# Designed miniproteins, single chains, continued (4), part 31

Each design is a single chain, and the fold is of that chain. pLDDT is the mean over its residues in the fold that is shown.

## One batch from the design tools (miniprotein)

Design m13121
Fold by ESMFold2-Fast:
Structure m13121 (fold): chain A 112 residues (1-112)
Amino acid sequence: MTLADFEAAIAEAWPELDEETRRLAAELLYRANTRELTPEELRERLSEIEEKDPWLALEVAKLIRSLALEDGDAEVAAAAREMMARVGEKSPELAAEVALNEAAIAAVEAAR
């Protein structure tokens, strides 16, 4: 996928999202997909998205964690998990979504 493909996908899923936040989310996903994303860059940029929309930040972190786990990038996967836990502290609803994702990943790993 190109950067433009990620921007289009985010625009379709979150049509009311501002252009700057959409661009930040798309760039994070693109850099994760090209294996150029560092844990430090993920923490910095995802924190900016979290300030605008914590639900979008959680979904972006979930996607990046999934990609990093598939690629064997343990450091990026750990950073994404850390950011998901942080977002979960903002509300009970976000915490429930984080818990569901953790349970799903644990079930997949247990089935291997």
Scores: mean pLDDT 81

Design m13122
Fold by ESMFold2-Fast:
Structure m13122 (fold): chain A 75 residues (1-75)
Amino acid sequence: SIEEYKERIRKAGEELVRAIERGDREAAKEALVRLTSAGLQINSHEETSEHARRIAEALRRGDVEGVRREIEELI
């Protein structure tokens, strides 16, 4: 169901934020892949790709709040 995919996005998003806070770039990359995969099940490819791009940009800046906002928009 859509709700199951939303839950997967939330869980992957939490994993992503925790990985960023620890400085674990490998874990952050893996969490972003899981988040993107779940997002593609309930959103268009274009919308999911744009949110993933903005998350990656926020990651490069160390902007945890930016990452959180993009995850919320993907749900």
Scores: mean pLDDT 81

Design m13123
Fold by ESMFold2-Fast:
Structure m13123 (fold): chain A 61 residues (1-61)
Amino acid sequence: GEEVEILKALAEREFRELGEETGRPELAEQAIAEVNALIEAGASPEEIRAKAREAVRRLTE
């Protein structure tokens, strides 16, 4: 749905930006792949947001 498409676009942009800022572009690509795998599996927007929050934490620690 529309919400999932927006979350996908935001995750791609934010994770790549964070990966560049933190020197972890490979970890950013892994996070994008994990979000995309959840979307492909039909995960809810809530599950996608939870995974995105975890990915941001990992990229910023």
Scores: mean pLDDT 80

Design m13124
Fold by ESMFold2-Fast:
Structure m13124 (fold): chain A 78 residues (1-78)
Amino acid sequence: SHLEEGEKLLKEGRYEEAAEKFEEAIKEDPNNARAWANLAIAYAKLGRKEEAAKAFEKAMELDPKLPLLGDALMALGS
C-alpha cells in the first residue's frame, strides 16, 4: 500500500518521496489517521512546518490515542 511504502521511505530518510506516498494514501482514505501523522513527520523533516502542523491536527482529530502522534509532535518541535 502507499502507506506502507511511505513508512519504509520515511525510515530511509527519503522524506520527499515518503510525503508523496502519504499524500496518495490520504487521497485513497482521508480518514487514515496513521497516514496523516506520518505526513506530519515527513513535512516537518522537510521544514514545511505549517503543512506539518495541519496534518498533525488532522491526525489528532481522527485518532487522539494514536501512538505515532508523539513522534509527530517531536518532529514539529524540532
Scores: mean pLDDT 89

Design m13125
Fold by ESMFold2-Fast:
Structure m13125 (fold): chain A 64 residues (1-64)
Amino acid sequence: MSPASIVARTGRDRGLSSDSRRALMDAIRQGPGRRQSAIDTVRRLESDDNANIATSTMDQAFRS
């Protein structure tokens, strides 16, 4: 499964906002250096639980 598909699926399953999903997708395009910034955006806009899920999702996406 592509990194973008993993992130898109998690965003839909968790009901993340378009801004959060855009931040995660931008991190996939820009690479691991943008990972923490995207997770911090999810934490600010959503919740700590969704940020923790975003962390696991990004780690899986960058390993694929």
Scores: mean pLDDT 80

Design m13126
Fold by ESMFold2-Fast:
Structure m13126 (fold): chain A 64 residues (1-64)
Amino acid sequence: MEAIKKLVEEGKRLIAKGRELMSTGDKEDILKGIGLVLRGIGLLTEAYLLGKKQGIIPEGTEPS
């Protein structure tokens, strides 16, 4: 549970920094920003998979 929270927080942090870089309009910063966003998404995906393993995120459950 603790590890999932840390992954989510770090992933969100990287996405926020990536978006900030992309907003500069500089090609080099945009590419770096995209890299940070992708890394952040990767961490969120790891958090999701760990959550499923720990039973925090249920399998095959549809929202109403």
Scores: mean pLDDT 75

Design m13127
Fold by ESMFold2-Fast:
Structure m13127 (fold): chain A 58 residues (1-58)
Amino acid sequence: GDEERERLFNFFDKDGDGVISREELRSKGVRDFSALDTDGDGVIDWDEFRAHLDRQTS
């Protein structure tokens, strides 16, 4: 559900600015930034993060 997704998003969004930067993902050991950054804007927003989780869980 969205609660679990929000919890996980907030885990990566360490500074609480509402987006996940490439550096925040790398600090958590995630190196596949391009798979999450679907619109190429250089940050992961909530919609991109949800879409990524849907692809992993579907």
Scores: mean pLDDT 69

Design m13128
Fold by ESMFold2-Fast:
Structure m13128 (fold): chain A 72 residues (1-72)
Amino acid sequence: SDTQQVIQLAQRGRDSILKTLKTERAKEVAEKESDKLIAALSQIKDSVQANIEATKGLAEVRKKALEVEKEE
């Protein structure tokens, strides 16, 4: 599938992560990190590689946001 489908997947993942977070600080971190991820994905021409990076990147965004939430 094309890179546009991968961007849509990443956007849905971003929305899902944001809905599960409880604190404003954790949401801010998730928003900034996922925006950077989506921008990076738009530069990848290989849709298979983009999908791999989207999956790994979303997991990292969730992990970072949850670490922030645990500190609060």
Scores: mean pLDDT 83

Design m13129
Fold by ESMFold2-Fast:
Structure m13129 (fold): chain A 64 residues (1-64)
Amino acid sequence: SREEAERLYEEGLRLYQQGQFLEAREKFLEAIRVDPEFREAHEALGRVLEEMGEYEEAKEAYEK
């Protein structure tokens, strides 16, 4: 489970670096679904939501 979440998180980071924010968001959400305690995935989700201008959703992601 943790290894699967880490792979999804790494895919999300790669997409984020390419500016593919919608796809990155999806990968971070999948990582959180696989491992809800994966703090780094919640932080990355918050960052991509900020890049997309979704500030209220970003705040919720950071608080988890």
Scores: mean pLDDT 85

Design m13130
Fold by ESMFold2-Fast:
Structure m13130 (fold): chain A 106 residues (1-106)
Amino acid sequence: TVEAIQAAYDRALENVRKAKEAVKKGDFEKAIEYVREALSALVDMVNALPRPSPETRRAFQEAVRAANEAIDAAKKGDKEKALSYIDRFEEALRRVGREAIREAQR
Protein backbone atom coordinates (compact mmCIF):
# COMPACT_ATOMS: atom_id res chain seq x y z
CA THR A 1 0.00 0.00 0.00
CA VAL A 2 0.99 3.65 -0.33
CA GLU A 3 0.88 3.90 3.48
CA ALA A 4 3.34 0.98 3.90
CA ILE A 5 5.73 2.54 1.36
CA GLN A 6 5.47 5.97 3.03
CA ALA A 7 6.14 4.45 6.49
CA ALA A 8 9.24 2.62 5.22
CA TYR A 9 10.44 5.78 3.41
CA ASP A 10 10.03 7.91 6.56
CA ARG A 11 11.91 5.26 8.62
CA ALA A 12 14.75 5.20 6.06
CA LEU A 13 15.08 9.02 6.02
CA GLU A 14 15.07 9.22 9.84
CA ASN A 15 17.89 6.66 10.01
CA VAL A 16 19.86 8.59 7.34
CA ARG A 17 19.49 11.75 9.50
CA LYS A 18 20.72 9.83 12.59
CA ALA A 19 23.64 8.34 10.61
CA LYS A 20 24.82 11.84 9.55
CA GLU A 21 24.59 13.07 13.16
CA ALA A 22 26.56 10.04 14.38
CA VAL A 23 29.32 10.61 11.77
CA LYS A 24 29.55 14.31 12.74
CA LYS A 25 30.08 13.20 16.37
CA GLY A 26 32.74 10.64 15.33
CA ASP A 27 30.45 7.77 16.44
CA PHE A 28 31.18 5.54 13.45
CA GLU A 29 29.75 2.39 15.09
CA LYS A 30 26.34 4.07 15.53
CA ALA A 31 26.56 5.57 12.02
CA ILE A 32 27.02 2.06 10.55
CA GLU A 33 24.02 0.77 12.57
CA TYR A 34 21.82 3.64 11.31
CA VAL A 35 22.89 3.14 7.66
CA ARG A 36 22.05 -0.57 8.00
CA GLU A 37 18.62 0.30 9.47
CA ALA A 38 18.01 2.71 6.57
CA LEU A 39 18.96 -0.06 4.11
CA SER A 40 16.50 -2.42 5.84
CA ALA A 41 13.74 0.21 5.47
CA LEU A 42 14.70 0.69 1.79
CA VAL A 43 14.33 -3.08 1.21
CA ASP A 44 10.91 -3.03 2.97
CA MET A 45 9.84 -0.13 0.73
CA VAL A 46 10.80 -1.90 -2.53
CA ASN A 47 9.32 -5.23 -1.32
CA ALA A 48 5.96 -3.44 -0.81
CA LEU A 49 5.82 -3.01 -4.62
CA PRO A 50 4.33 -5.99 -6.55
CA ARG A 51 6.35 -5.14 -9.71
CA PRO A 52 9.12 -2.54 -9.20
CA SER A 53 9.78 -0.52 -12.36
CA PRO A 54 13.24 -0.59 -14.02
CA GLU A 55 13.73 2.99 -12.74
CA THR A 56 12.93 1.96 -9.13
CA ARG A 57 15.31 -1.03 -9.45
CA ARG A 58 18.14 1.20 -10.80
CA ALA A 59 17.68 3.76 -8.01
CA PHE A 60 17.60 0.90 -5.47
CA GLN A 61 20.92 -0.48 -6.77
CA GLU A 62 22.50 3.00 -6.61
CA ALA A 63 21.24 3.43 -3.02
CA VAL A 64 22.63 0.03 -1.93
CA ARG A 65 26.02 0.82 -3.48
CA ALA A 66 26.23 4.26 -1.82
CA ALA A 67 25.19 2.81 1.57
CA ASN A 68 27.87 0.10 1.37
CA GLU A 69 30.50 2.72 0.44
CA ALA A 70 29.34 4.84 3.41
CA ILE A 71 29.73 1.81 5.74
CA ASP A 72 33.24 1.14 4.38
CA ALA A 73 34.25 4.80 4.86
CA ALA A 74 32.83 4.78 8.41
CA LYS A 75 34.78 1.58 9.21
CA LYS A 76 37.95 3.46 8.19
CA GLY A 77 36.98 6.49 10.31
CA ASP A 78 36.84 8.69 7.20
CA LYS A 79 34.31 11.33 8.26
CA GLU A 80 34.35 13.31 4.98
CA LYS A 81 33.88 10.25 2.74
CA ALA A 82 31.26 8.75 5.07
CA LEU A 83 29.17 11.96 4.92
CA SER A 84 29.63 12.18 1.13
CA TYR A 85 28.43 8.59 0.61
CA ILE A 86 25.52 9.03 3.05
CA ASP A 87 24.47 12.10 0.99
CA ARG A 88 24.58 9.97 -2.20
CA PHE A 89 22.61 7.24 -0.41
CA GLU A 90 19.99 9.83 0.65
CA GLU A 91 19.74 11.15 -2.95
CA ALA A 92 19.19 7.64 -4.35
CA LEU A 93 16.81 6.77 -1.48
CA ARG A 94 14.69 9.84 -2.30
CA ARG A 95 14.54 8.71 -5.95
CA VAL A 96 13.37 5.23 -4.87
CA GLY A 97 10.73 6.81 -2.60
CA ARG A 98 9.40 9.12 -5.33
CA GLU A 99 9.18 6.32 -7.91
CA ALA A 100 7.72 3.78 -5.46
CA ILE A 101 4.98 6.19 -4.33
CA ARG A 102 4.24 7.04 -7.98
CA GLU A 103 3.93 3.33 -8.85
CA ALA A 104 1.66 2.63 -5.85
CA GLN A 105 -0.74 5.52 -6.67
CA ARG A 106 -1.85 4.11 -10.09
Scores: mean pLDDT 88

Design m13131
Fold by ESMFold2-Fast:
Structure m13131 (fold): chain A 74 residues (1-74)
Amino acid sequence: SVTERLLELLEAVIAADPDNGDAWEGLGDVYEKLQEYEKALEAYKHALDLYERQGNTEKAEELRKKIAEIEKKL
């Protein structure tokens, strides 16, 4: 139920602000914990694109590492 509540919260944040990279990363983190790797990968790729467009190089680099780890599980 805590995980379901967190998914609902993150989806609501994304619906209100689709450019919120932190919310997309959080959504990916939740899906990774649920072992829904395809959904985690999609969410992380959205977060990466947003961080790159915003010039947040540090977060973009962290997301690339997360994406690479998820791709190894697919």
Scores: mean pLDDT 87

Design m13132
Fold by ESMFold2-Fast:
Parts: sequence; C-alpha cells; structure tokens
Structure m13132 (fold): chain A 65 residues (1-65)
Amino acid sequence: SSEKKKLIEQIEEERLKAIEALNNGDYDEAIKHLEKIIELLKQLGNEDAVKAVEEELKKLKEKKK
C-alpha cells in the first residue's frame, strides 16, 4: 500500500540519519533516530524487526554509559 511504502521510506531516511550521527560520534542523536525507527516498524507490524532494532538500541545505550 501507499502507506506501507511511505513508512519504509521514512525508516530508510531515519537509518541514514542514525548512521550519520554514529559517524559523528553523536550517540544521543543516533539513539533518537533508532527510537523513531522502532516507532515506524511498530506501525508496519513487523515485530521481528522491532526486536532487532531494540537490541541495537540497547547495545548503543550500553556503549554510551
């Protein structure tokens, strides 16, 4: 559907922003973008992808601490 395509495009945009933030050493900005990806994946109903990004977010938060 058009809605699903828009969600996928937004996820890809947020992923690129997360990568840019990580390359800049901006862990707070990267966390923000990963949290947005989780929200968008929940809207898609992809529970497996949600869990994968939640694990990525957990590991990133552990590196920041």
Scores: mean pLDDT 86

Design m13133
Fold by ESMFold2-Fast:
Structure m13133 (fold): chain A 64 residues (1-64)
Amino acid sequence: SEEERERLLAAFRTLAQHLLDEGVPKDEVLEFLERTVRFLYGDKYSPEELERLIAELRRIVEEL
C-alpha cells in the first residue's frame, strides 16, 4: 500500500539522518540501508518493487 510505503520511507529517512548525525559516511549509510531493506523485505516485494523502493531510498539519503 502507498501509506505503508510512505511510513517505511519516513522511518528509513529518520534512521539515515541519525546515522549521518553520528558521523557515519553517507556511502556506508546507503550500503547499510540497502542491505537492511533487501534482508527485511526481499521476500515481501517483487524484485521490481524492491528495486524501486531501494532507488527511492537512495534518492532520499542523497538529499540529506
Scores: mean pLDDT 83

Design m13134
Fold by ESMFold2-Fast:
Structure m13134 (fold): chain A 89 residues (1-89)
Amino acid sequence: MSSEEQLKKYLENLAKDLRKAAETFKDRYPEVAEVFEKLAKIIEDGLKNNMSDAEILKKIEEFVNSSEEVKRKALLGLTWLVIQKNMEK
């Protein structure tokens, strides 16, 4: 497969993982869930509009860097996803 097809599949899976994480955080940490929902939406909208991987990544970077608060919540949630996947093994 081309590297572009592999990256597209990766982004599709990442959006799904972010949606699942948002559902998990929704009750106790709604602000973290909101950040994850927005990240998933950026990826989904980018893929739907046939944006390049670089354009999608740039939009993600712009969103994450929009404030220190958003960046902190994104990092916290991503750290939790890594821990969750390791605990399932």
Scores: mean pLDDT 77

Design m13135
Fold by ESMFold2-Fast:
Structure m13135 (fold): chain A 69 residues (1-69)
Amino acid sequence: MLSEEEAKKEAENIKKAVKEAKERGLISEEEADELIKEAEEAIEKGATTEDVFTLAARYTGAVAKGVAD
């Protein structure tokens, strides 16, 4: 289980990955903006392990959907 500090770090890593995927066109602009917003909200409120896993799952799904276009 992730500590609060590890969860925040992972949420920041996911936010960075989403921004890079958006720049490379691997994810739709709307889904990228939504994920970035959710990651920022999670970091601000004190990210939990569940927040990190939810963000990671949604990011993976968004990339899969984007490349299937």
Scores: mean pLDDT 77

Design m13136
Fold by ESMFold2-Fast:
Structure m13136 (fold): chain A 90 residues (1-90)
Amino acid sequence: SVARQEVSEESRELIKRIMEAIERAAEGDEKAEEEAVEAARELARVGSELALAVAAVAVATMKAVSKQRGEEKAVEAADKALDILGEALD
């Protein structure tokens, strides 16, 4: 089905927004964590199961990289986004 095979343009934009917010959190942007959470919540409302799964894998990968780099704020932003995406998948 389309819902399993396709990530919509809107979902792709939200995934990019989450990822960019996590990167900005690593750079010390104090508002970036809230932006990551807001984008994750929006994706949870409008995203397909595939879009949520793709986002979760991408964010989990970013969290692992940020943890390896000691970027605590990025890890916190990624963790909060993952909690929202994981709840939406369950």
Scores: mean pLDDT 84

Design m13137
Fold by ESMFold2-Fast:
Structure m13137 (fold): chain A 58 residues (1-58)
Amino acid sequence: MTEAEKLFEKIKKIVEENPEASLEELKEKAKKLFKSEGIDLSDEVIEGLVKIALEELS
């Protein structure tokens, strides 16, 4: 499994656990999680992954 797939799975979990959260709230949760794991992703990348996860989960 690629690193990108692992990151995306973590974002999907955040979205599934927070079904009423806004895009902004989901992005902040994802940023905090990745920062805690030593992963430095840009806000734009995180927002893009959150949007894709939201689209897949409807």
Scores: mean pLDDT 78

Design m13138
Fold by ESMFold2-Fast:
Structure m13138 (fold): chain A 60 residues (1-60)
Amino acid sequence: AEKYIKEGEKLLKEGDLLAAAQKYYEANKLEPNPSYYLKAAELFEEAGDELAAEYFRKLA
């Protein structure tokens, strides 16, 4: 989980919102945490993927 969170934070700093969202999703697969789903949803929404954002908000 920690490895994916760090990779997600790095991608977020680089402006790669979709890749960052995927890293938070992978972190949640290893360590389920509603905050990771909410962060993934936020990043998908900013990237313009409203369907993915809605899906992850429902999981949180």
Scores: mean pLDDT 76

Design m13139
Fold by ESMFold2-Fast:
Structure m13139 (fold): chain A 68 residues (1-68)
Amino acid sequence: MSREELLEKLKEAIKKGDVEKAVALAEEALTEVEGGRDIVNEAILYAREYKQFEVEDALLALADKHGL
């Protein structure tokens, strides 16, 4: 999956409040994609913008686990 495709899917999951899907896509970005840390940071900001606080909290926990 391209960086652009992954980010688009991640933004869709976040907008829907799909915590499990958002975390899975963010973890894929961190492990499989160059610049995945930038994707996760963008996702956290997107979750915050759309007031998806449960998704934001889960993404922050994932970022902490990976030393972000």
Scores: mean pLDDT 81

Design m13140
Fold by ESMFold2-Fast:
Structure m13140 (fold): chain A 86 residues (1-86)
Amino acid sequence: MARAIAFLRADDAEKAAEAASKVPGVTRVEIVGPNLVRVETEAPSKDDAIEAAKRWAEAAGAEILGLVVYDEETQRGEIVYNAEPP
């Protein structure tokens, strides 16, 4: 099983968090700041976790700032997306 953690930039963090929480496979949503949301998903594979992350970012109308995928068996993290700072 893979776990994905993404940080999303949105104009309204509360609306983005609500939209993300409705996507299948989302296990945790946390508002980190007024324009920043942290979302966690679990999926059978790394690719499924990445696709889930893209889907909730799109549903929330938010930009993915960073995406890290963890392999629960090896406890290793991999940075998949890293947006350049503005």
Scores: mean pLDDT 71

Design m13141
Fold by ESMFold2-Fast:
Structure m13141 (fold): chain A 79 residues (1-79)
Amino acid sequence: AMEELREAARKAAALARSLPTEGQRRIWARHAAGELARRGKELGLSDEEIRELLVEFLLATGFSEEEARRVAEETLKRL
């Protein structure tokens, strides 16, 4: 479950890094974070596990630690 989501996050981060502009990468990364969070909840992961996954994913896509934490929290609140 978690390893499958981590693999999905890794592939999503690689795709984000292939996008030509930072703006496009950030928009797509936020969308992908929402999808990863939804799948994590469906798989029965805790909010802490999902937050960790989202922060790792967002950092890998180019967000700062501060931004990654905020986006992860915002994403969890929307679920």
Scores: mean pLDDT 83

Design m13142
Fold by ESMFold2-Fast:
Structure m13142 (fold): chain A 68 residues (1-68)
Amino acid sequence: SSQAQQLFDQGQSAMNRGDYETAVEYFKKALSLDPQNTQALTMLAEAYRRLGKDDEAQQIEQQRQQVQ
């Protein structure tokens, strides 16, 4: 959980800088440790949308719905 939180925080920092590709990598790593982190799923989908990767964003949104 602590490692997942650190990776999530790094993803948020990348989002704040507009570094969406780096944000995707950190959020994916956070989700590999905590697959049900709804906030990380939300942020990963947003990062994909910012990159114009709408199909990937929809897949993550579908995964998010399954954990609710």
Scores: mean pLDDT 86

Design m13143
Fold by ESMFold2-Fast:
Structure m13143 (fold): chain A 70 residues (1-70)
Amino acid sequence: MKLKEEVKKLAEEAIELWEKILSGDNLSEEEKKKRLEEVKKEAEEGFELPEPENIKKPKELLKIPKERTP
């Protein structure tokens, strides 16, 4: 089924890299934390859609209107 263990391992490594990258960036601490949480969530939910670039996220994560379509 879903490889939660593999996703977790990759997410942890990615998080560590993200922390290092964000630390070097000129972003506010709040922004860095938010970014990390966002990528963490996306990684866990997007385990089925692996990004070719683990360092970058799409410009807009499925920009949808404020309505949830069933």
Scores: mean pLDDT 57

Design m13144
Fold by ESMFold2-Fast:
Structure m13144 (fold): chain A 58 residues (1-58)
Amino acid sequence: VEEFLKRAKEIILEALKKGQTLEEAVEQAERELLKLADEGKISRSVARIAALIAGQEI
């Protein structure tokens, strides 16, 4: 969980650097983590929760 939370935060920070809103950045992080879930590396629920928590901790 912590590893995916860190990855979500990195995605959010990169999106914010490109001028996206926080909401758009969180949505991008969720999509990237859901791709990992589709590959069987995490559950879809963990992907969604990690992106939401990362957005709140920024």
Scores: mean pLDDT 80

Design m13145
Fold by ESMFold2-Fast:
Structure m13145 (fold): chain A 67 residues (1-67)
Amino acid sequence: MKDVIVAKTVNDVLKAAEAGDRQKAAEIIKRGIEELKSLGYTDEEIENVKKAIETALEFAGLEPPEI
């Protein structure tokens, strides 16, 4: 289920970022995006997922990693 992968990726990224592990946060984002692409996500849908991750991190007071 695409929604489950997005939710898991956001949650795992937040946990890594909260722990101060920005390299792990970036790796989780990259792996999540690759998995979503393998499931047929379009580039537009991937951009929306990235934006959702950035918004969640900013809302939590965390800086989004560069990817």
Scores: mean pLDDT 76

Design m13146
Fold by ESMFold2-Fast:
Structure m13146 (fold): chain A 68 residues (1-68)
Amino acid sequence: MKLSPEQLEEEVEASVKAIHYAVSRVSYRKEGDEEKAREADRRLHEALARSLEAAGDLEGAERNRRLA
């Protein structure tokens, strides 16, 4: 579906946050902190849910929230 410029900006912002959490979980796993890695993974899925919701994919957003 075509996104408005405003929706595209929100999607990009949410995607940037998702990338940040994805990097954080890798760093925590390298340190052996599995609990913080799991927390970062949950935050990653929440950020992905926001990106999908902004894009109008409500089902994809709900699926990612369940994984968080």
Scores: mean pLDDT 75

Design m13147
Fold by ESMFold2-Fast:
Structure m13147 (fold): chain A 59 residues (1-59)
Amino acid sequence: GKEKAKEAALKVATEMLKDGVPEEKVFKTAEFILRAAGFPEEEAKKLAKEIVKKAKEEL
């Protein structure tokens, strides 16, 4: 469901940031995961920004 997509996006974002992937690409990947799970584009963009911010805090 949508909560599992948020968890997956956070996990992927954290791993990508650890691998040195630029934040812009990490954001786009998180947005893509959320959109694939059925989030509307604007909500997916907002959530992707929050997920990337949280992933950075986990480093």
Scores: mean pLDDT 84

Design m13148
Fold by ESMFold2-Fast:
Structure m13148 (fold): chain A 78 residues (1-78)
Amino acid sequence: MTAEELIERGKELKERAEELLRTSRDPTTRLYAAAGIRGAEEAIKAAEEYLKTGDEKALQGAEKAVKGAERALRLAGA
């Protein structure tokens, strides 16, 4: 996945997590939705750092953060 694709995916995951946090009354869903927002924000920042620096570790960090956010949203019931 490219850095641009990781940024777009991070934004998509953040929007979905924010929707769950806004609409859900379940404490467990809200907890995982909040974790999904944090993971998505981490992914966007890491991918943007890769675009600035070319640091492959930043790209790997972004990929891991996307996977973390996806896992959090899955646990939230998304």
Scores: mean pLDDT 85

Design m13149
Fold by ESMFold2-Fast:
Structure m13149 (fold): chain A 89 residues (1-89)
Amino acid sequence: MSREEFLLEAEAGLHAIQAAVYENLARKYESQGKFDEAAKYYEIAAEHYERAADLLERSKTPQGRRDAEAFRRHAEEVRKKAEELKKKS
């Protein structure tokens, strides 16, 4: 792994952690019936998952590409969840 590849994967990991934190926060607001707040945090989580995916694709490793695809799929599901919650607000 090059220094550049390592830094891309490290930054992607940071965004993935931030995405998970915001997704957990969104679930907490959703459980409280605070659908507007939940939707906002799900959208932030999706943006972080998408950023992680972009960085992993730029690493050009086979594992990075698989992880990027998984994060993109998860970001899509999280965005759909945000859209559904906005309809309830």
Scores: mean pLDDT 86

Design m13150
Fold by ESMFold2-Fast:
Structure m13150 (fold): chain A 64 residues (1-64)
Amino acid sequence: GEKEKIRQEILRIIGEILRLIGEKFDLELELKTAKEEEKPEIEERIKELEEKIKELMEKLKSLP
């Protein structure tokens, strides 16, 4: 039914968010041990992941 479809979509989005959070965590650990010249590239990648996570969280909020 309709409720089951909504539930499956919610679970799918949550799974995507968790995966992106894991990728961000790995990059944050890398940032702590990176050389100064490498940090800007890692920081930019973290920013991109934060933006994707935000978009998915907003999509979750828009579901019934």
Scores: mean pLDDT 84

Design m13151
Fold by ESMFold2-Fast:
Structure m13151 (fold): chain A 64 residues (1-64)
Amino acid sequence: SEKEERLKQLEAELAQVDADIAEYQTEINRLKDKDPRKAAIYEMARGILEAAKSFLEEQIKKLE
C-alpha cells in the first residue's frame, strides 16, 4: 500500500540519518584533540542530523 511504501521510505531515511550521526560522532572523537575547530563543525552538523532524526521519528509515529 502507499502507506506501507511511505513508512518503508521514512524508516530507510531514519536508518541513514542514524548511520550519519554515528559516523559524525566517530569523526568528533577522532578530531577533538587534533583539530578542535573541525570537531566543532561536525558537532554542529550532528545537531542538524539529530533534529532531522526527531522529525523523521515523529512522521513515522503518525503513520503507525
Scores: mean pLDDT 88

Design m13153
Fold by ESMFold2-Fast:
Formats: C-alpha cells, structure tokens, sequence
Structure m13153 (fold): chain A 103 residues (1-103)
C-alpha cells in the first residue's frame, strides 16, 4: 500500500535526522523502496506503480537532507507535521518526532 510505504519511508528519514545516522537512513529508505518495487514487478503491476514508489523514496530522502541542513527550521518542522498528518500518523506520535527533532 503506497500510503503505508510513504509513512515508513518518511519515518525512516526523520529517525535518521534525529539520530544523525544520515547514511544509514538513506540506505534503509533505498532498501525498502527496492523491496517494494521488486514485489510490484513480481505481481506484474504497471510502470506507474513503480514510479509512485520511486516518488515516495525521493520525497523521504529530500526530507532527510533538509532536516540535516536546517534541523531547527520552524517552517520545515511544520511541513513535516503536515506531511505526517496527511499520511495518517497520529498527532501524539507527530509531537514525539518534533520534540526529538528540536534536540
């Protein structure tokens, strides 16, 4: 399910920023995306489905990069909150991520 995958990829990006494990987070994001792409190909799903997974991967890596470059940017934190909320993450869990991002 794309929304669940996007949620997992974004959470991996945020965890990587919180823990300063940037390289590991990028590796885990890529691994999850490639595993899902392999599954979709095995099921004979069309190229648009693969493109959706690659899009989710790019978004997660971009979030990780922005959080690494500007860890205390209030606007970026608000954008991350909005994205997590759109992906169905509960507000209590979003608040926990934000507090950890603030150091």
Amino acid sequence: MLAELQRELVKKAIDGAINNDYEKAVEEIRKLAEQRIAELKAQGLPDWAIEQVRGAERVAIEILKQLKENPNDPKLIEQVRALLRALGVPDEEIDEYVEKLKK
Scores: mean pLDDT 82

Design m13154
Fold by ESMFold2-Fast:
Structure m13154 (fold): chain A 63 residues (1-63)
Amino acid sequence: GDAEEAQAAGRAAAEAAARAGADHNSSTLGGVKGAIMALSHGADVETAAAEGARAGVAAHRRR
């Protein structure tokens, strides 16, 4: 369901952002928020995870 898709995309985004060097807070909050935002705009889970990962990395770089 939509909740499972959001959880999957958020988890993948956080893991990808962390692998790219983002800290735990940025990868979790930024990654999950970015993934949910992408899903709300009609992105699939894979695209949402990629957008979330970018958001997590960007959040880390702003600190």
Scores: mean pLDDT 80

Design m13155
Fold by ESMFold2-Fast:
Structure m13155 (fold): chain A 81 residues (1-81)
Amino acid sequence: MASLEEIEAALEEIKRLIEEGRLDEALRVAKELASRLDPERAKILEDGMVGAYLYAQQGRLEEALEVIERTLERLRELYEK
């Protein structure tokens, strides 16, 4: 299973790809990460990516990035024990 450090690194990469308009690559990184997570964490990531993708398609990049940040916070909470 992916470590918290790997999750944080992957979500930072997703944020950069969204800012660059590389949405298909951001989805690829998210799918690869989800395959290394348990179902609960994978669902949190998938739900976050749907929200971020919808905002990014509308040109609402700041809101898309905020969704990714909230997704990371929710994943971090699952690692605090």
Scores: mean pLDDT 82

Design m13156
Fold by ESMFold2-Fast:
Structure m13156 (fold): chain A 56 residues (1-56)
Amino acid sequence: SEFSELVKKVRELAKQGNPEAQKLLDERDRLSRENRLTPEDIARFRERAKKIVEEA
């Protein structure tokens, strides 16, 4: 899916040393662990992931 592809690209950027990508992943993981990952949070993650990938 498009979302899965975005997550993969963000993970690749984080491995390459992109601090914004790593911060986004850390934020998502925290929300997921707390069962606080709402549809709104997923939508925000998608928007931020697209911007990070575009700007990298």
Scores: mean pLDDT 77

Design m13157
Fold by ESMFold2-Fast:
Structure m13157 (fold): chain A 60 residues (1-60)
Amino acid sequence: GKIEELIKKIKDYINGKLSPEEAEKLFEELEKLLSDEEVVEKIKNESEEFKKLIDLVKSR
């Protein structure tokens, strides 16, 4: 599903596999999802690195 694809992209970002352009597109997708607290909580619960990424996106 869309959330599973997003989780895969976040893992690719954390592992340094995304280009700067792909990373910016990921951040834009995450910013659009910040209003969905259930999706945000599910992403944050994957790992500490995922929580830090969400906090980074919120600070933009």
Scores: mean pLDDT 78

Design m13158
Fold by ESMFold2-Fast:
Structure m13158 (fold): chain A 62 residues (1-62)
Amino acid sequence: GEEARKRIKEIVPELTDEQIDEAIEAMKKGDLDKAYEILGPLLRKLTPEERNEVVSALFEAV
């Protein structure tokens, strides 16, 4: 949880701790649509490599 949050914030500093926690909670419940609503607009602005790192960190958090 905490390590994943730090990694995500290094790549996307605009995300708040609350938004990251909400996305992780949605993923734990299998609600990928909710996670995408929270993260999608910012992930769209990232490089493919940065996107893969964020997705990897999220999976490590669940």
Scores: mean pLDDT 76

